# Designed miniproteins, single chains, continued (3), part 93

Each design is a single chain, and the fold is of that chain. pLDDT is the mean over its residues in the fold that is shown.

## One batch from the design tools (miniprotein)

Design m11217
Fold by ESMFold2-Fast:
Structure m11217 (fold): chain A 83 residues (1-83)
Amino acid sequence: MLEKLSELAQEMFRVFDRDGSGVITREELREWLLKTDPDASDATIDAVFDLFDLDRDGVITVEEFLAALLEGFSEKGKEIYVP
């Protein structure tokens, strides 16, 4: 389960990081979110970006993205009842 999530995260990262820069920008994340929900607000996008931007560098690295996804799934079983 977690290993498949790791693979998915790496594939998603490669889709966002088309130029091989090693980071996901806020704009790339916005485009992906808008494909899922065209009415997504900037507040929603910012909340999602903040969840992954653990480095506080304004971009999401491969390691931060993967770590956030793995930790997020681990913590969902712990905190999911609290919105």
Scores: mean pLDDT 63

Design m11218
Fold by ESMFold2-Fast:
Structure m11218 (fold): chain A 74 residues (1-74)
Amino acid sequence: MPSRRELVEEIVRLAREAFPEDEEMATLVEMLRQAVDAGDDALALDALEAIVRYAERHDPELARRIRELTEQVR
């Protein structure tokens, strides 16, 4: 079973692969990584929700996959 860290890295990879060179998505995934490293659960949840919402505007199926991974991180 992947660790919570591995799930976060997979979410980051999926988001960056789907939105290459997207500065807003890059900022959101960086906030997620920093929040997880700091143990800031509130910021991590906010970042995860923002990533899913951003993805939903462009690819609802991708957003659903990222959401499934975020549920496993919690």
Scores: mean pLDDT 76

Design m11219
Fold by ESMFold2-Fast:
Structure m11219 (fold): chain A 82 residues (1-82)
Amino acid sequence: AAAEVAALRAELDAALARLEELARRRKEAFSFRADLGPTSGEAEVRMERLIPELLDALGRLMEAVARLLALGERVRLELEVA
């Protein structure tokens, strides 16, 4: 139980960290584009790579939430039957 909760917490934190990182990189990409910055294609490629990773992290977060709810429900049932 404790190990599962810790793993779910880590997954949530990882998803949030990726979201913040994407926001930061999007801001930088906007600045690069405004300046007609170095090799515009590189920033776009980096952003495209981050999108699938963010979606994967969100999917894992949803699975982690479902697991946490199932774990909580199991503990609740054990307490009520006792």
Scores: mean pLDDT 61

Design m11220
Fold by ESMFold2-Fast:
Structure m11220 (fold): chain A 94 residues (1-94)
Amino acid sequence: SKLEEVIKKLLSKLNSEQLKDLAKEILRLLEIEGADEELIKEVKELIKNGVSKEDLLKLLKKLYKAGLKEIVQLVTLRIADALSDEEAVKILLE
């Protein structure tokens, strides 16, 4: 998937604090949307135990498959913005 490849590249640029902040933003968006409590609990445990790039990629793929595509897109754009990488945002708009 082109989206998966872009997300992998963006996540590879993040440090541990940025990964944690991203997981917290995902949690916030899931709570606003009234997502499944089991999914919310999974994200909370991820934040508590430390967040890897691999964990976030798996989570975003799971959200996309669950039909939460808008959350995945918003999170991806927020990663690009947080990195001040205008080229990454441009790639997402192709």
Scores: mean pLDDT 77

Design m11221
Fold by ESMFold2-Fast:
Structure m11221 (fold): chain A 86 residues (1-86)
Amino acid sequence: MSSLELLKALIEGDVDTVVEALKDPKQLDRLFLAVFIEIQAGFLTDEEVDNIVKALEEAASKLEKTDPELAQIARDLAENVRRLKA
């Protein structure tokens, strides 16, 4: 999956796709890169940034019982995204 496809999944709230990306180290790296570069470029709306944060927090909740380390990564990413919005 491309970084742009992962960004689209985050913006659209496709939590299942985000969960699968978090479980794959290559996809996780692309997810991180897509989110931080696009937010810094300033093209994302406030609503899109809020959707990204929500999708990451929902993915973390789904992973908390099975993969607590990945759940923490998702929460840390959501917090960093929220801080970059400011």
Scores: mean pLDDT 78

Design m11222
Fold by ESMFold2-Fast:
Structure m11222 (fold): chain A 95 residues (1-95)
Amino acid sequence: SWLDKIREILRKYGVPDDFIDVAVEEIEELRKSISDPEQFIQQSVQSVRDVFDTSEFLRRFTESIPMTDDIRKELEKKREELSREVEEVIRQAVS
């Protein structure tokens, strides 16, 4: 299923399974509440971005890794690549 593809993408970008479950549950809830395909796509991508950011924040916090400009740049790049891949999967699923 396309939700399994989203799970694989999130796992590829290092998101823990517990956070992947939260993202997938949010996407399923959005699918029930949003009838417009473009709004559904954009809100689902935003939920994935938020989950990625939260999981990375908690990982960095627990590992005592300070935020540096290099880390910020790498996280921004990963977030944009993750968002693009997830958007492509959802867009194909609603077409």
Scores: mean pLDDT 87

Design m11223
Fold by ESMFold2-Fast:
Structure m11223 (fold): chain A 61 residues (1-61)
Amino acid sequence: MEDERLGEEAAREALERARRTGDKNLAKSLAEVAFERGLSETVALLAARHAVKAVQAAKAA
């Protein structure tokens, strides 16, 4: 439960950073946010999955 929340928050921050910097594939923004927030490997993977799903949902709409 806590890991899911941390992953969602990190994904949201990474998506906003990617939009500001033009990081179209999210990888750099996700890595930077995970490092800055001190995320575990598990939470970083959850953040990546949340970000990918958000991008796919936006394309499907």
Scores: mean pLDDT 75

Design m11224
Fold by ESMFold2-Fast:
Parts: sequence; C-alpha cells; structure tokens
Structure m11224 (fold): chain A 90 residues (1-90)
Amino acid sequence: MLTIPLNMSVEERAEAYLKEIDKDGKDGKATREEIKDFIKKYLLPDASDEELDAYVDAYMDYFDKDKDGVITLEELLEALEESAKSSKVP
C-alpha cells in the first residue's frame, strides 16, 4: 500500500499522487477514471461507487478548468496546497 507522508513538499506530494493516478505517467495528467481508482484505493476505500463518482465530479469540476477530462500536475498541486493550508489536527 502507498503511504504519502505529510512531511513531503506540496510539489512532491502532488507528483506522487499524479504518478499513482496516472500509471502511464506520460504527460503528467490524470483522467477521471484514474482519479476515481486512486480515491477508492487510498483515500476512501469504504466509500460506495456513488460517493466516489460524486468526489470525482467535484474534483473535475473544480480543477479541470479546460474541461478536457483530465487533471494536470499543476491542478493537483494547487489542490494539495489548499488542502494542506486548511488541514488542521483532528
């Protein structure tokens, strides 16, 4: 199982997430299906397919600004930076 440590830089975390999402790794892009698979495996393993689809829809709507059906490394970096900034200890 992949564990992405919180002590990595935001860029390193975004790159690690994208590498796991985009197994081809060719252009540094993640498709909708790859993002859904990643969320199911590492973030929400007990979530239903309907919940996963809602998460993917939110990610694609928020981060896929070109609406080309992929999320770039830059978009993932922005997302992780915002998440890290607002994430506080439980």
Scores: mean pLDDT 63

Design m11225
Fold by ESMFold2-Fast:
Structure m11225 (fold): chain A 65 residues (1-65)
Amino acid sequence: DALRRQVEAEFEAVKAKYGAIKDVEVQGDEVTLYIESDTPEARKAAEEFTARASALGLRTRVVFV
């Protein structure tokens, strides 16, 4: 799936920049972003990833675990 590979590439780019995100899952038109801790860096990572996913036509759900 080309969309899944693109989402994974965007996740790795954001993770490399901020280091604050734990995992990502793609289900249909939604992406779930898992974050271990609610920190300013994690919030920036979530915002940037959400923007990138939105550009791909996907909705982002953020979950703190």
Scores: mean pLDDT 80

Design m11226
Fold by ESMFold2-Fast:
Structure m11226 (fold): chain A 64 residues (1-64)
Amino acid sequence: KKYEETLKALRDALVAADPERGQRLYDLIVASAKDPKEGAEAARALLGRIVGRQQADELYKKEL
């Protein structure tokens, strides 16, 4: 399923950006995405933000 592939890409992106927090955030997103359609859109939006956030995190070395 396309949505499940998007969630997998999200997990990989989260783990690459924040190995510790990324795993936890991914689990939370998956739990929230029990509703297929809503979860797919949330995953897509978050994946886009994470791609941009990766570059920001490298510059700032995220403290939060």
Scores: mean pLDDT 59

Design m11227
Fold by ESMFold2-Fast:
Structure m11227 (fold): chain A 90 residues (1-90)
Amino acid sequence: GKKEKLNELLSKSSLSEEEKNIAKAYVAALLDLELESKVETVPLAELSQETRNFIAKVLYELNEEEKLNIFKNYLKSIDQEVDENVVKKV
């Protein structure tokens, strides 16, 4: 399911544990997923480039095109972008 794929991608990522928790919270919020543990979100502007790229990659891998576009539009509203080469890699 979507939770299992998110956890798989998290386990394969090079993100720090803090960045993994932030990414998990953002993906869960965007996809309306219930998490086993309560995680707090940080402001969108405080996301690292690696965390932004990872969130976009998860949405891409889950075929969540509408949610991916919503996330990209949020980033554009604060003058930020994802690295499309990282998102679509492999």
Scores: mean pLDDT 74

Design m11228
Fold by ESMFold2-Fast:
Structure m11228 (fold): chain A 94 residues (1-94)
Amino acid sequence: SELLEKLEEIARYIEENPGISKEELVKKAEELLGGELTKHFERGFELGVAAVDADPATRRAIGAELTARALAGDPAGLAEALGLQAGVLIARSR
């Protein structure tokens, strides 16, 4: 539950700070998640930025797979899924 609360705080931070940079997001993720999970968040972010040309169904399918892994006890998958959503949102706002 604590991990989900921290990921929810990052999601809220993104919503409250439209136009936030990748560098600011990675810093916030590191403060809340620590270095290991932040690496997975950053991998997801890069995938999300690259996926802006992909259709929304493909992005949702990738997010669902990562979420399923996290629910099965893979916190890295959940961090990566949140990163992917953040990357898509920021890339689309440019």
Scores: mean pLDDT 75

Design m11229
Fold by ESMFold2-Fast:
Structure m11229 (fold): chain A 101 residues (1-101)
Amino acid sequence: PVTVPTHPFWSTPYAADAEVAALLRAAGVTAPTVTMAELWNALRRYVADQGLGDSSSSDLVVDLSGTLLGKLTGKDRVTSTELFQALVDWRRQGRLRPVAP
């Protein structure tokens, strides 16, 4: 395949549970539903706004100690890959539920 269609994972709207919704509000997102792309962008903005990430690092390592993101991941430090894995895990755990038809 030579075409790269938008993957449903990134474009599907999700309803967040109360803890993920609190994180989204902290990142400046007030919408009742978010796509994975919007959530990923919100997380990157949250990390930048809170000063959690080392912007000089090619492998983003963020200190999550005492943050909502740390509570949601159960980790004090994560890489960008581990942050992405957390989104997949939240979807699997039902913290991010596809908007019902």
Scores: mean pLDDT 69

Design m11230
Fold by ESMFold2-Fast:
Structure m11230 (fold): chain A 80 residues (1-80)
Amino acid sequence: KSVVELVREALASTDPEKQLEIAREALEHLKRTSDDPQLLAAAEEFLRGLEKAIENGDTDAVRLYLEGLLGLAEQAERLR
């Protein structure tokens, strides 16, 4: 699976634990395929925001952080 496919799978899930697990896997794959430090820093920041949103039960914030990760994954795919 591509990073884009992983993040889309997380967005399709209703289980916060699965969303977080898949998002972490997507970030790990992104770190292996991208050498852009700004893109990776943004992805790590979105993952931290996602973890806090899940902890707080903020489903709107969970969606926004996953959408942010999707945008970064799509950007990385277009650049490489």
Scores: mean pLDDT 81

Design m11231
Fold by ESMFold2-Fast:
Structure m11231 (fold): chain A 60 residues (1-60)
Amino acid sequence: QAVEDAFAFFDRDGDGTLSEEELRQVLKLIGLNPSDEELAELREKYGDLEGFKKLFEEFT
């Protein structure tokens, strides 16, 4: 519920995927500051709604 609302808030394009900039903002709110390489890997893993739910399960 709250995770889906957060995803919708950051998914400005409404495409069901987060850009690297959108994901960086999410990770900063969680207290993470990944490198550009780490961010690219994290986006592949957590850039969609299912991955985003896993991110929140693992880090929050």
Scores: mean pLDDT 75

Design m11232
Fold by ESMFold2-Fast:
Structure m11232 (fold): chain A 101 residues (1-101)
Amino acid sequence: VTYEEAVARANEVTDIAIEKGDLRAAASMALGVGAAAEMGNQEEIDRIVKLAKEGKLEEAYRLGREVMRRYFKSLGYTDEEADELVDRAIRAAEAHLKARL
């Protein structure tokens, strides 16, 4: 996955979720796309994008969290540390999106 492709997919899913008023899903999906790109996993990017386009924002939110969790675990964090890092990253991204609207 190229950086440009990852940014394009992150923007696409973010715009879909923002239009629906779901900033938490927007944050989770954008971060999940980024994490999948860092891991070289095109199939997970495609899955997040598909769920977003189908309006399945709760499923897309959960998938984004799972992908980020796996990314942090790949960096050597424990399950508990990965869960906390995912929660903090999503909260920070959601707050950032809310401040810009």
Scores: mean pLDDT 87

Design m11233
Fold by ESMFold2-Fast:
Parts: sequence; structure tokens; C-alpha cells
Structure m11233 (fold): chain A 73 residues (1-73)
Amino acid sequence: SLEEAEKLFLEAGKLAKASEEELEKLKTFARYLSGEELSAEEVDEALKAVNELYERSSKEAQELIAKAVAIAK
């Protein structure tokens, strides 16, 4: 579900010390995965933010991101 995916993304963001801007991009990505119609620019920005956060994240945070992606759809 979208709500559960957002909670997992926010928990991963906390572990990775994400900024509020980065947390908003994670929420945008969750909305995209749940089938919301977004502009190509919004999708590209969200994807870049998620990938950058994932690369700098611990294994624990990466696992939370992967789980969030799986349940968002």
C-alpha cells in the first residue's frame, strides 16, 4: 500500500540522514510506484534522489527501500 511504502521510505531516509527535500522526493517516488500520473521531470528527480540515497545508505536502509518499492505497487 502507498501508506506502508511511505512509512518504509521515511524510516530508510532517517537511517540515511536524508534532508526534508530528499524525504519529499521519496514520497513522490512512492506515489509514482502506486500508479499516480506525474510529469517526466518529477519522476526523473525522484528516481535520482532515491538512487543517490540508496548508494550512500547502510544495508539496513537499502533493505527498507527495496521493501518499500516492492509494496508500493
Scores: mean pLDDT 82

Design m11234
Fold by ESMFold2-Fast:
Structure m11234 (fold): chain A 67 residues (1-67)
Amino acid sequence: MSARELVMYSELKRALIEAGASEEVAEKAAEILVKSGKTKITKEDIKEALIKAGLSEEEAEEIVAKI
């Protein structure tokens, strides 16, 4: 990963944990988002990444609402 991707990963992981995601879910979701290559991450992108990381749609929406 590039230095920029590592910074983005750590920031996303921390935000997701603070919003109520487990460490493992936050790590997996942050990795998905960073690997997407998107310069702008939307709340919809975060929701989809959380669902791919193993959360239900309802759980993902609750976390995104806290961000």
Scores: mean pLDDT 81

Design m11235
Fold by ESMFold2-Fast:
Structure m11235 (fold): chain A 91 residues (1-91)
Amino acid sequence: EAPEVLKQAIEYAKQAKAAVEKKDEETALKYLGKIAEKADQLKQLGYDDLANEILKYIAKARDAIENKDYEAALETLEELIAFLEEQLKKL
């Protein structure tokens, strides 16, 4: 169900944030990949626009992490978490 998929995405985003706080690039990118899998599941459930917005946050966070801009990565992940929590309230 979409609420459960979104809850999983929130947990993965929190794990990605924790990894960025530790400058653990490998773990952060792993959790971004898991969020992308949840975005794909949301597309299968008919939430294409929501999934596409999540993927935009992932692309921005990934770019920041790969450039070692951990401040920008943290800001993007905090924005993603807030976005996901607001979307969960609407489902």
Scores: mean pLDDT 89

Design m11236
Fold by ESMFold2-Fast:
Structure m11236 (fold): chain A 67 residues (1-67)
Amino acid sequence: SEEIAKKLAEFYKELFETSERVAIQAAIKELEELLANPDKPVGRTLAELGVTKENAAEVLKELKKML
């Protein structure tokens, strides 16, 4: 969802002390890697931010809209 995408972007922005654009790009890469590896479990940090295997594609779509 849009809310989860915004939380993920803000988390990476704070974690890396970087620009919003770079944070969004990092989040996109991580979600693309998750979707490319369906057998890989969702990491604890992503799960705590609301990412699930079921919503990962929608969150990725919303992140791409934010660029």
Scores: mean pLDDT 80

Design m11237
Fold by ESMFold2-Fast:
Structure m11237 (fold): chain A 69 residues (1-69)
Amino acid sequence: SREATLQALQDSMQNVQQSSQAKIDALAAKEAANADTDGAKYKAQRDQQLANGQRALELLQQSIQKVAS
């Protein structure tokens, strides 16, 4: 149903937010722990994860609006 589809999309958004935040937090911790050696590497990985998460959330939001209309 439409309601079930909307709930599934909302659950997917929550899962993406939680998974992306966990990965970002882990990479931020590695960046801080390795600032003198691999800091730039972990920062680049964190920036990439943030960009990927934002893109996924934007696509899910568009899907929600399309189903809700």
Scores: mean pLDDT 84

Design m11238
Fold by ESMFold2-Fast:
Structure m11238 (fold): chain A 67 residues (1-67)
Amino acid sequence: PLPVPDEVLRAFALDPSYAKVLLAALGVIPPEELATIPLSEVERLLTPEVRARMVELALSGEELDLR
């Protein structure tokens, strides 16, 4: 079953690590910085537009492709 938008948004708010992975999948941060990027920098990158795109990615059933 696919996640609903509200569930995905709650996951982003509760788990910054999940947000980091999605930002890397969207090409917003390089995968090399995923482990080292501080929470304050993640917050800078989590604009409403980026959050909407993360919800689209998760809702569409796309897997995180960091290849």
Scores: mean pLDDT 61

Design m11239
Fold by ESMFold2-Fast:
Parts: structure tokens; sequence; C-alpha cells
Structure m11239 (fold): chain A 91 residues (1-91)
């Protein structure tokens, strides 16, 4: 069974936070490739960015469970983005 990760990547006007997001996304890409996890990105414009879910995803990606489907949301309080991410998973 295919392991899948969907990352909802916030676009904010804070250049420093965007750089930190990009650095964490590169680490996630490396871990996903090393552990056989398929990685997809959804970009969403947002006023706020939460990086904590990315740190949690990094720990999970070190020891992924077979058949794992995970959504990582860096957008604060955006249910619509989560609904779009769910559609990326196989039915």
Amino acid sequence: MKNQLVVIAAKVDDEEKMKELEEKLEEIKKLAEENGVELEFIEVESEELDLDPLEQAIEILKNPVPGMNLIVNTVVDNAEAVNEAVKKFPS
C-alpha cells in the first residue's frame, strides 16, 4: 500500500517565515523520498503560518506506518484547504 503525504503550504507576506517553511519542506522532501512516501503540495494564500505541524510530520516520516495517509496543514484555521487535501488521497 502506498504511503502519501499532502502538505498545505501557506503563502504569507513574512519573508523570514517563508524561508523557514521552505527549509522544513526540503527536509520533508528528503525524508519522504528516503522512506517511500509520495509527497504532494497545495499552496494557499494566508495571513498566518503555523510551522508546528511540519515538525510533527518530520518525526512521523522517520518511522512511517505502512498505508499512512497524512495531511500537514501550515495554514491557520482553513477548513477548505484541508478538504482539498483529502481529495488527493486514493478512494
Scores: mean pLDDT 75

Design m11240
Fold by ESMFold2-Fast:
Structure m11240 (fold): chain A 82 residues (1-82)
Amino acid sequence: GSSVDVAAVKAAALAAIDRLVEQGKISPETAERLRRLVEQAEDLEGVYLVAMHLATLISIEPDNEGLREALDALFAAVEAAR
């Protein structure tokens, strides 16, 4: 297969985070933290670190559907870029 387009995955993840803020599903503060983590990702391992951070937040706030949707959107972006 072709190399995964990490830049496209990051762009899709940032767009998903922005949509969740617009829908009121995550706070602007949470979105800012997630955007910084996405921007710091240099490869797919970095993207997976963002996913692990989201999983940790979900374990702390299991009723926050916005965090689950952000994690699902990140995994969907990774699969689409394969």
Scores: mean pLDDT 75

Design m11241
Fold by ESMFold2-Fast:
Structure m11241 (fold): chain A 68 residues (1-68)
Amino acid sequence: SHMDQIMNDLGKNSTDDYNKNHSPDIDIRHQIMGLDRQAIDYMSSGNVDKAQQLIDERDRLMAEIAKK
């Protein structure tokens, strides 16, 4: 519909502004911090296997930053 076209156009402009003003490295760093917090929570609950998966994911993201 005409409304859907207007909303889609506004959404694209907002996404472009976000990508223009934000470095991908900042987004990855925020994700790493989130994974660290989640890993601590899983360790505290005794779910070591899940905590290890989150640590592995974090290390993968750290490698992506280092690749640059």
Scores: mean pLDDT 69

Design m11242
Fold by ESMFold2-Fast:
Structure m11242 (fold): chain A 67 residues (1-67)
Amino acid sequence: GAAARAGLEAAAKAAANGKALEEFGVPAEEASVEQVGDDTLKAVGKTPKGTAEVYSSLSAAKKSFGL
């Protein structure tokens, strides 16, 4: 459902922001999520210092959420 998808997208954006903090020491100013395969979400966090990308499995996330 829409709520489950929103939760997965929020988690993916949080992961991209975490990677931005790790690599650049600043939070992402913009975050986007795109489904790039049947089982893959790509989250992108943009900072003034660079772009952080994180790939997440939908199947693994669905198992964690009991979906």
Scores: mean pLDDT 76

Design m11243
Fold by ESMFold2-Fast:
Structure m11243 (fold): chain A 65 residues (1-65)
Amino acid sequence: GRAERIEQLEKEGRELLESGDERGKIVREIGEKLRGIGDGLEEGLKALKEGASQEEADEILRSHA
């Protein structure tokens, strides 16, 4: 799932940085962005379940990305 992919990216980024590979910084930054998107998706889905409009859910998602 999403959490597993984020954890894998964070692990790979850390391993690359530990080996002296600066590309690990890019991998870490991608993981951070994916986490933000994921948080926005979960909050948006919760709002929709609670009766929010699609426009409100889109705004929540944008606030996290």
Scores: mean pLDDT 72

Design m11244
Fold by ESMFold2-Fast:
Structure m11244 (fold): chain A 75 residues (1-75)
Amino acid sequence: MLSQEELDERFRRIQETLAWAAEHDPAVFARLAAGLQALEAEAQRRVAENPDKALEIYQEFLLRAERLVSEYTGL
């Protein structure tokens, strides 16, 4: 189980990568931002359906977001 500090740090790294992409490759940024927005919308919908699973849903969202960032940044 990820700690709150680890979750916050990993989300911060995603935000830093988005900021970097926005400055260096606006096309990659647009695609990445759209993908992350879709993942966030799905996570919010799932949390609304099952609030008791919010932590598990957001952890899954984080893992999917990190994978998406990796795909688009070539890491």
Scores: mean pLDDT 79

Design m11245
Fold by ESMFold2-Fast:
Structure m11245 (fold): chain A 94 residues (1-94)
Amino acid sequence: SSLVQKLRAEYKAELQALFDAKASGDEILAAVRAQFERVLAEVDDPRQAEGLLRYTLVELLGLLDEHLSPEEARALARRAAALVIEFLERLRAR
């Protein structure tokens, strides 16, 4: 899907810009939540939606490992994992 490819590129760029700007963990997770809300609103195919949620998590985990201390990365990774579980449950309830 051209939409999925566009959203993947936009989300990767947004996450990268947040880390470059030294955004707080709360700001990063708020952006991820907004990305996930947009996925559920705009991506009708549940498999494509799940794939995009997983893609965003993988990109986030890579940036956490690159930019943060191991302790800070682990703390944000746990919060991100909880967020992914929340949105996967919401997607399955559609």
Scores: mean pLDDT 87

Design m11246
Fold by ESMFold2-Fast:
Structure m11246 (fold): chain A 87 residues (1-87)
Amino acid sequence: DKLVTYQDVKKAAENGNTKEAKEKSNEVIKSMKNIKEYLSKLSSFPSSQLMAESLSKDFEDISKMLEKLGLKDTSKKFKELSKELKK
């Protein structure tokens, strides 16, 4: 259920809804800080690594879409989260 929020950001960005994209992005960023800490504790599980790689790619794509909408600060935060998930 919480993983659905990043897909909602992508949908809002694709529809050009800048306000919704920004609001949902802030919720994803908060949730992902908690998920990153959780995944760090479960790094021995292969499924956690695959999920991190998938989320990293999705966050990179979302970052590019948000930048096109003029949400530069939010875009930068998704780029940082994407890089953190790849290491």
Scores: mean pLDDT 72

Design m11247
Fold by ESMFold2-Fast:
Structure m11247 (fold): chain A 82 residues (1-82)
Amino acid sequence: GPPRPEETRFLDDEERERERQELLRRGEREGLLEEAQRRVEEADRLFELLKEDPERGIEELARRYDLPPDAVDFLRRVAESL
C-alpha cells in the first residue's frame, strides 16, 4: 500500500539526525542553529510589522541594520507590493 505519513516523518527525522551529526563534527552545532533560528524569527516579525505598519517597520529596519537611503527606498517599494 502507499506509505503512511509516519514513514515520511521518519525519513525527515533521519535527515535531521544526519545534519546534526555533520554540524557536531564541525563544532558549530548550537551556535549556527541558534543564529539561524533567531534570524528567521526576526525576519518574520519585521515582515509582519512591514505589512501592518510599513512606515514603522521601515524605520525599525533602517535603525537596526543601519540601512542606506537606497535600501530604505527599496523596502518602501516592497511594502507597497505586499
Scores: mean pLDDT 66

Design m11248
Fold by ESMFold2-Fast:
Structure m11248 (fold): chain A 87 residues (1-87)
Amino acid sequence: GAMAAAQAHTDRLIQRADEVVKRAEEAIKNGDKEAAWDAVIEGTMLIIELHIAIKLDPALTPEQKARLEEAIDRVSKAMNEAEKFIA
């Protein structure tokens, strides 16, 4: 059903956000500018997907929307740190 699909999609997006944040942090820690740049690209695409889900999925609960908005904040912060590291 739509609610089960929305939950599964939310969980998948949160998992992808966690992986992007981890990759960005590990790239900075390891001094890997190429991996940091890859994380910025992946994070940019994911932020677009997160915004699309929040705006266009009518089956999302307020709690699921809040989790996705928090994921946008976390990914954005990780990307900003990776961009500062690349510069």
Scores: mean pLDDT 88

Design m11249
Fold by ESMFold2-Fast:
Structure m11249 (fold): chain A 66 residues (1-66)
Amino acid sequence: GNPVVEVTALKDYNAKSEEELTMKKGQVVRGEYLGQDERGYWIVKDLKTGKIWHIPPDKAYIKFLS
C-alpha cells in the first residue's frame, strides 16, 4: 500500500485553494502519501477524515513512518 507519513506544519499556512490544507504551526497530520502534484505539493490522504490534501513542502516537514 501507500507509505504512511506524518506531516508537521513548520508555520501557519492559509490554503489558497479548496484542495490545500490550512495549517497552524505545530499541527500534525497523519496520512497516506500519494505522491506530488504538478506544483510539487505533497498529496496526502488524511487517515482520520479520508480527505485528500495538497500540502506545500516549504511550509511543513514530512516523516515517513512505513
Scores: mean pLDDT 88

Design m11250
Fold by ESMFold2-Fast:
Structure m11250 (fold): chain A 77 residues (1-77)
Amino acid sequence: LESLTNDEINTALASVGIQGNQPRKALAMKLAGVPDGLIYSKVGIPTRSTQLEEDLEAEELALTDDQKKAIVEALNA
């Protein structure tokens, strides 16, 4: 996890269909169960902000269990 570049993280998220701006990527990582501090360090967004919680409610981004597992496995590779 610590050795992953932003490019590798973007590639991993893209492999599970997550493309777009940094808030969407942070949201996907949050839904996959990645710790807030790690998300912030990797994508540069304060994931503990009220805005991210509102984005979770508004976007209702639904990830399958397979997509969540793929994100975690890609980030751990």
Scores: mean pLDDT 58

Design m11251
Fold by ESMFold2-Fast:
Structure m11251 (fold): chain A 70 residues (1-70)
Amino acid sequence: LEEELQELGERLLEALSQLPDEKKLELLGRLQARLRELAPVLDTPEGKERAVEVVREMLAEAEALLREEA
């Protein structure tokens, strides 16, 4: 689970690095807000699984934006 989160996080950072600064900052702000909401439960198995979902959703959105920019 934590290894999966690390891999997804690295992919997300790579996708974000290719976006225009405005889109990058917007997605980072939304990611921070969603992860902040999960912070109180992050030590639980449910919280960790939810964090993986959040990163996957953000990665999919970043990749979709990259396709639109291309």
Scores: mean pLDDT 77

Design m11252
Fold by ESMFold2-Fast:
Structure m11252 (fold): chain A 81 residues (1-81)
Amino acid sequence: MEELEKKAEELFREGLELEAAAPGSPEAVEAFREAAKYAREAIEKYLEELVKKGELSEEEAKELLEEFDAQLEAWLARVEA
């Protein structure tokens, strides 16, 4: 999980640097897309661990993941537009 979080952070930072140099560049969009993919995987793994520890119900974890997916899709749509 920590490794996925680190990859997401690194790619997000690359996207920000590329966007600063050329707003809306294909390279910035691709970096943000990859960052979003790793962030989603990290959140999914984190929620699975919380369920295993009994800190979160399976239903609550599913609702949180669905909410995150909706937010992520909305963000990616704006970045790609």
Scores: mean pLDDT 72

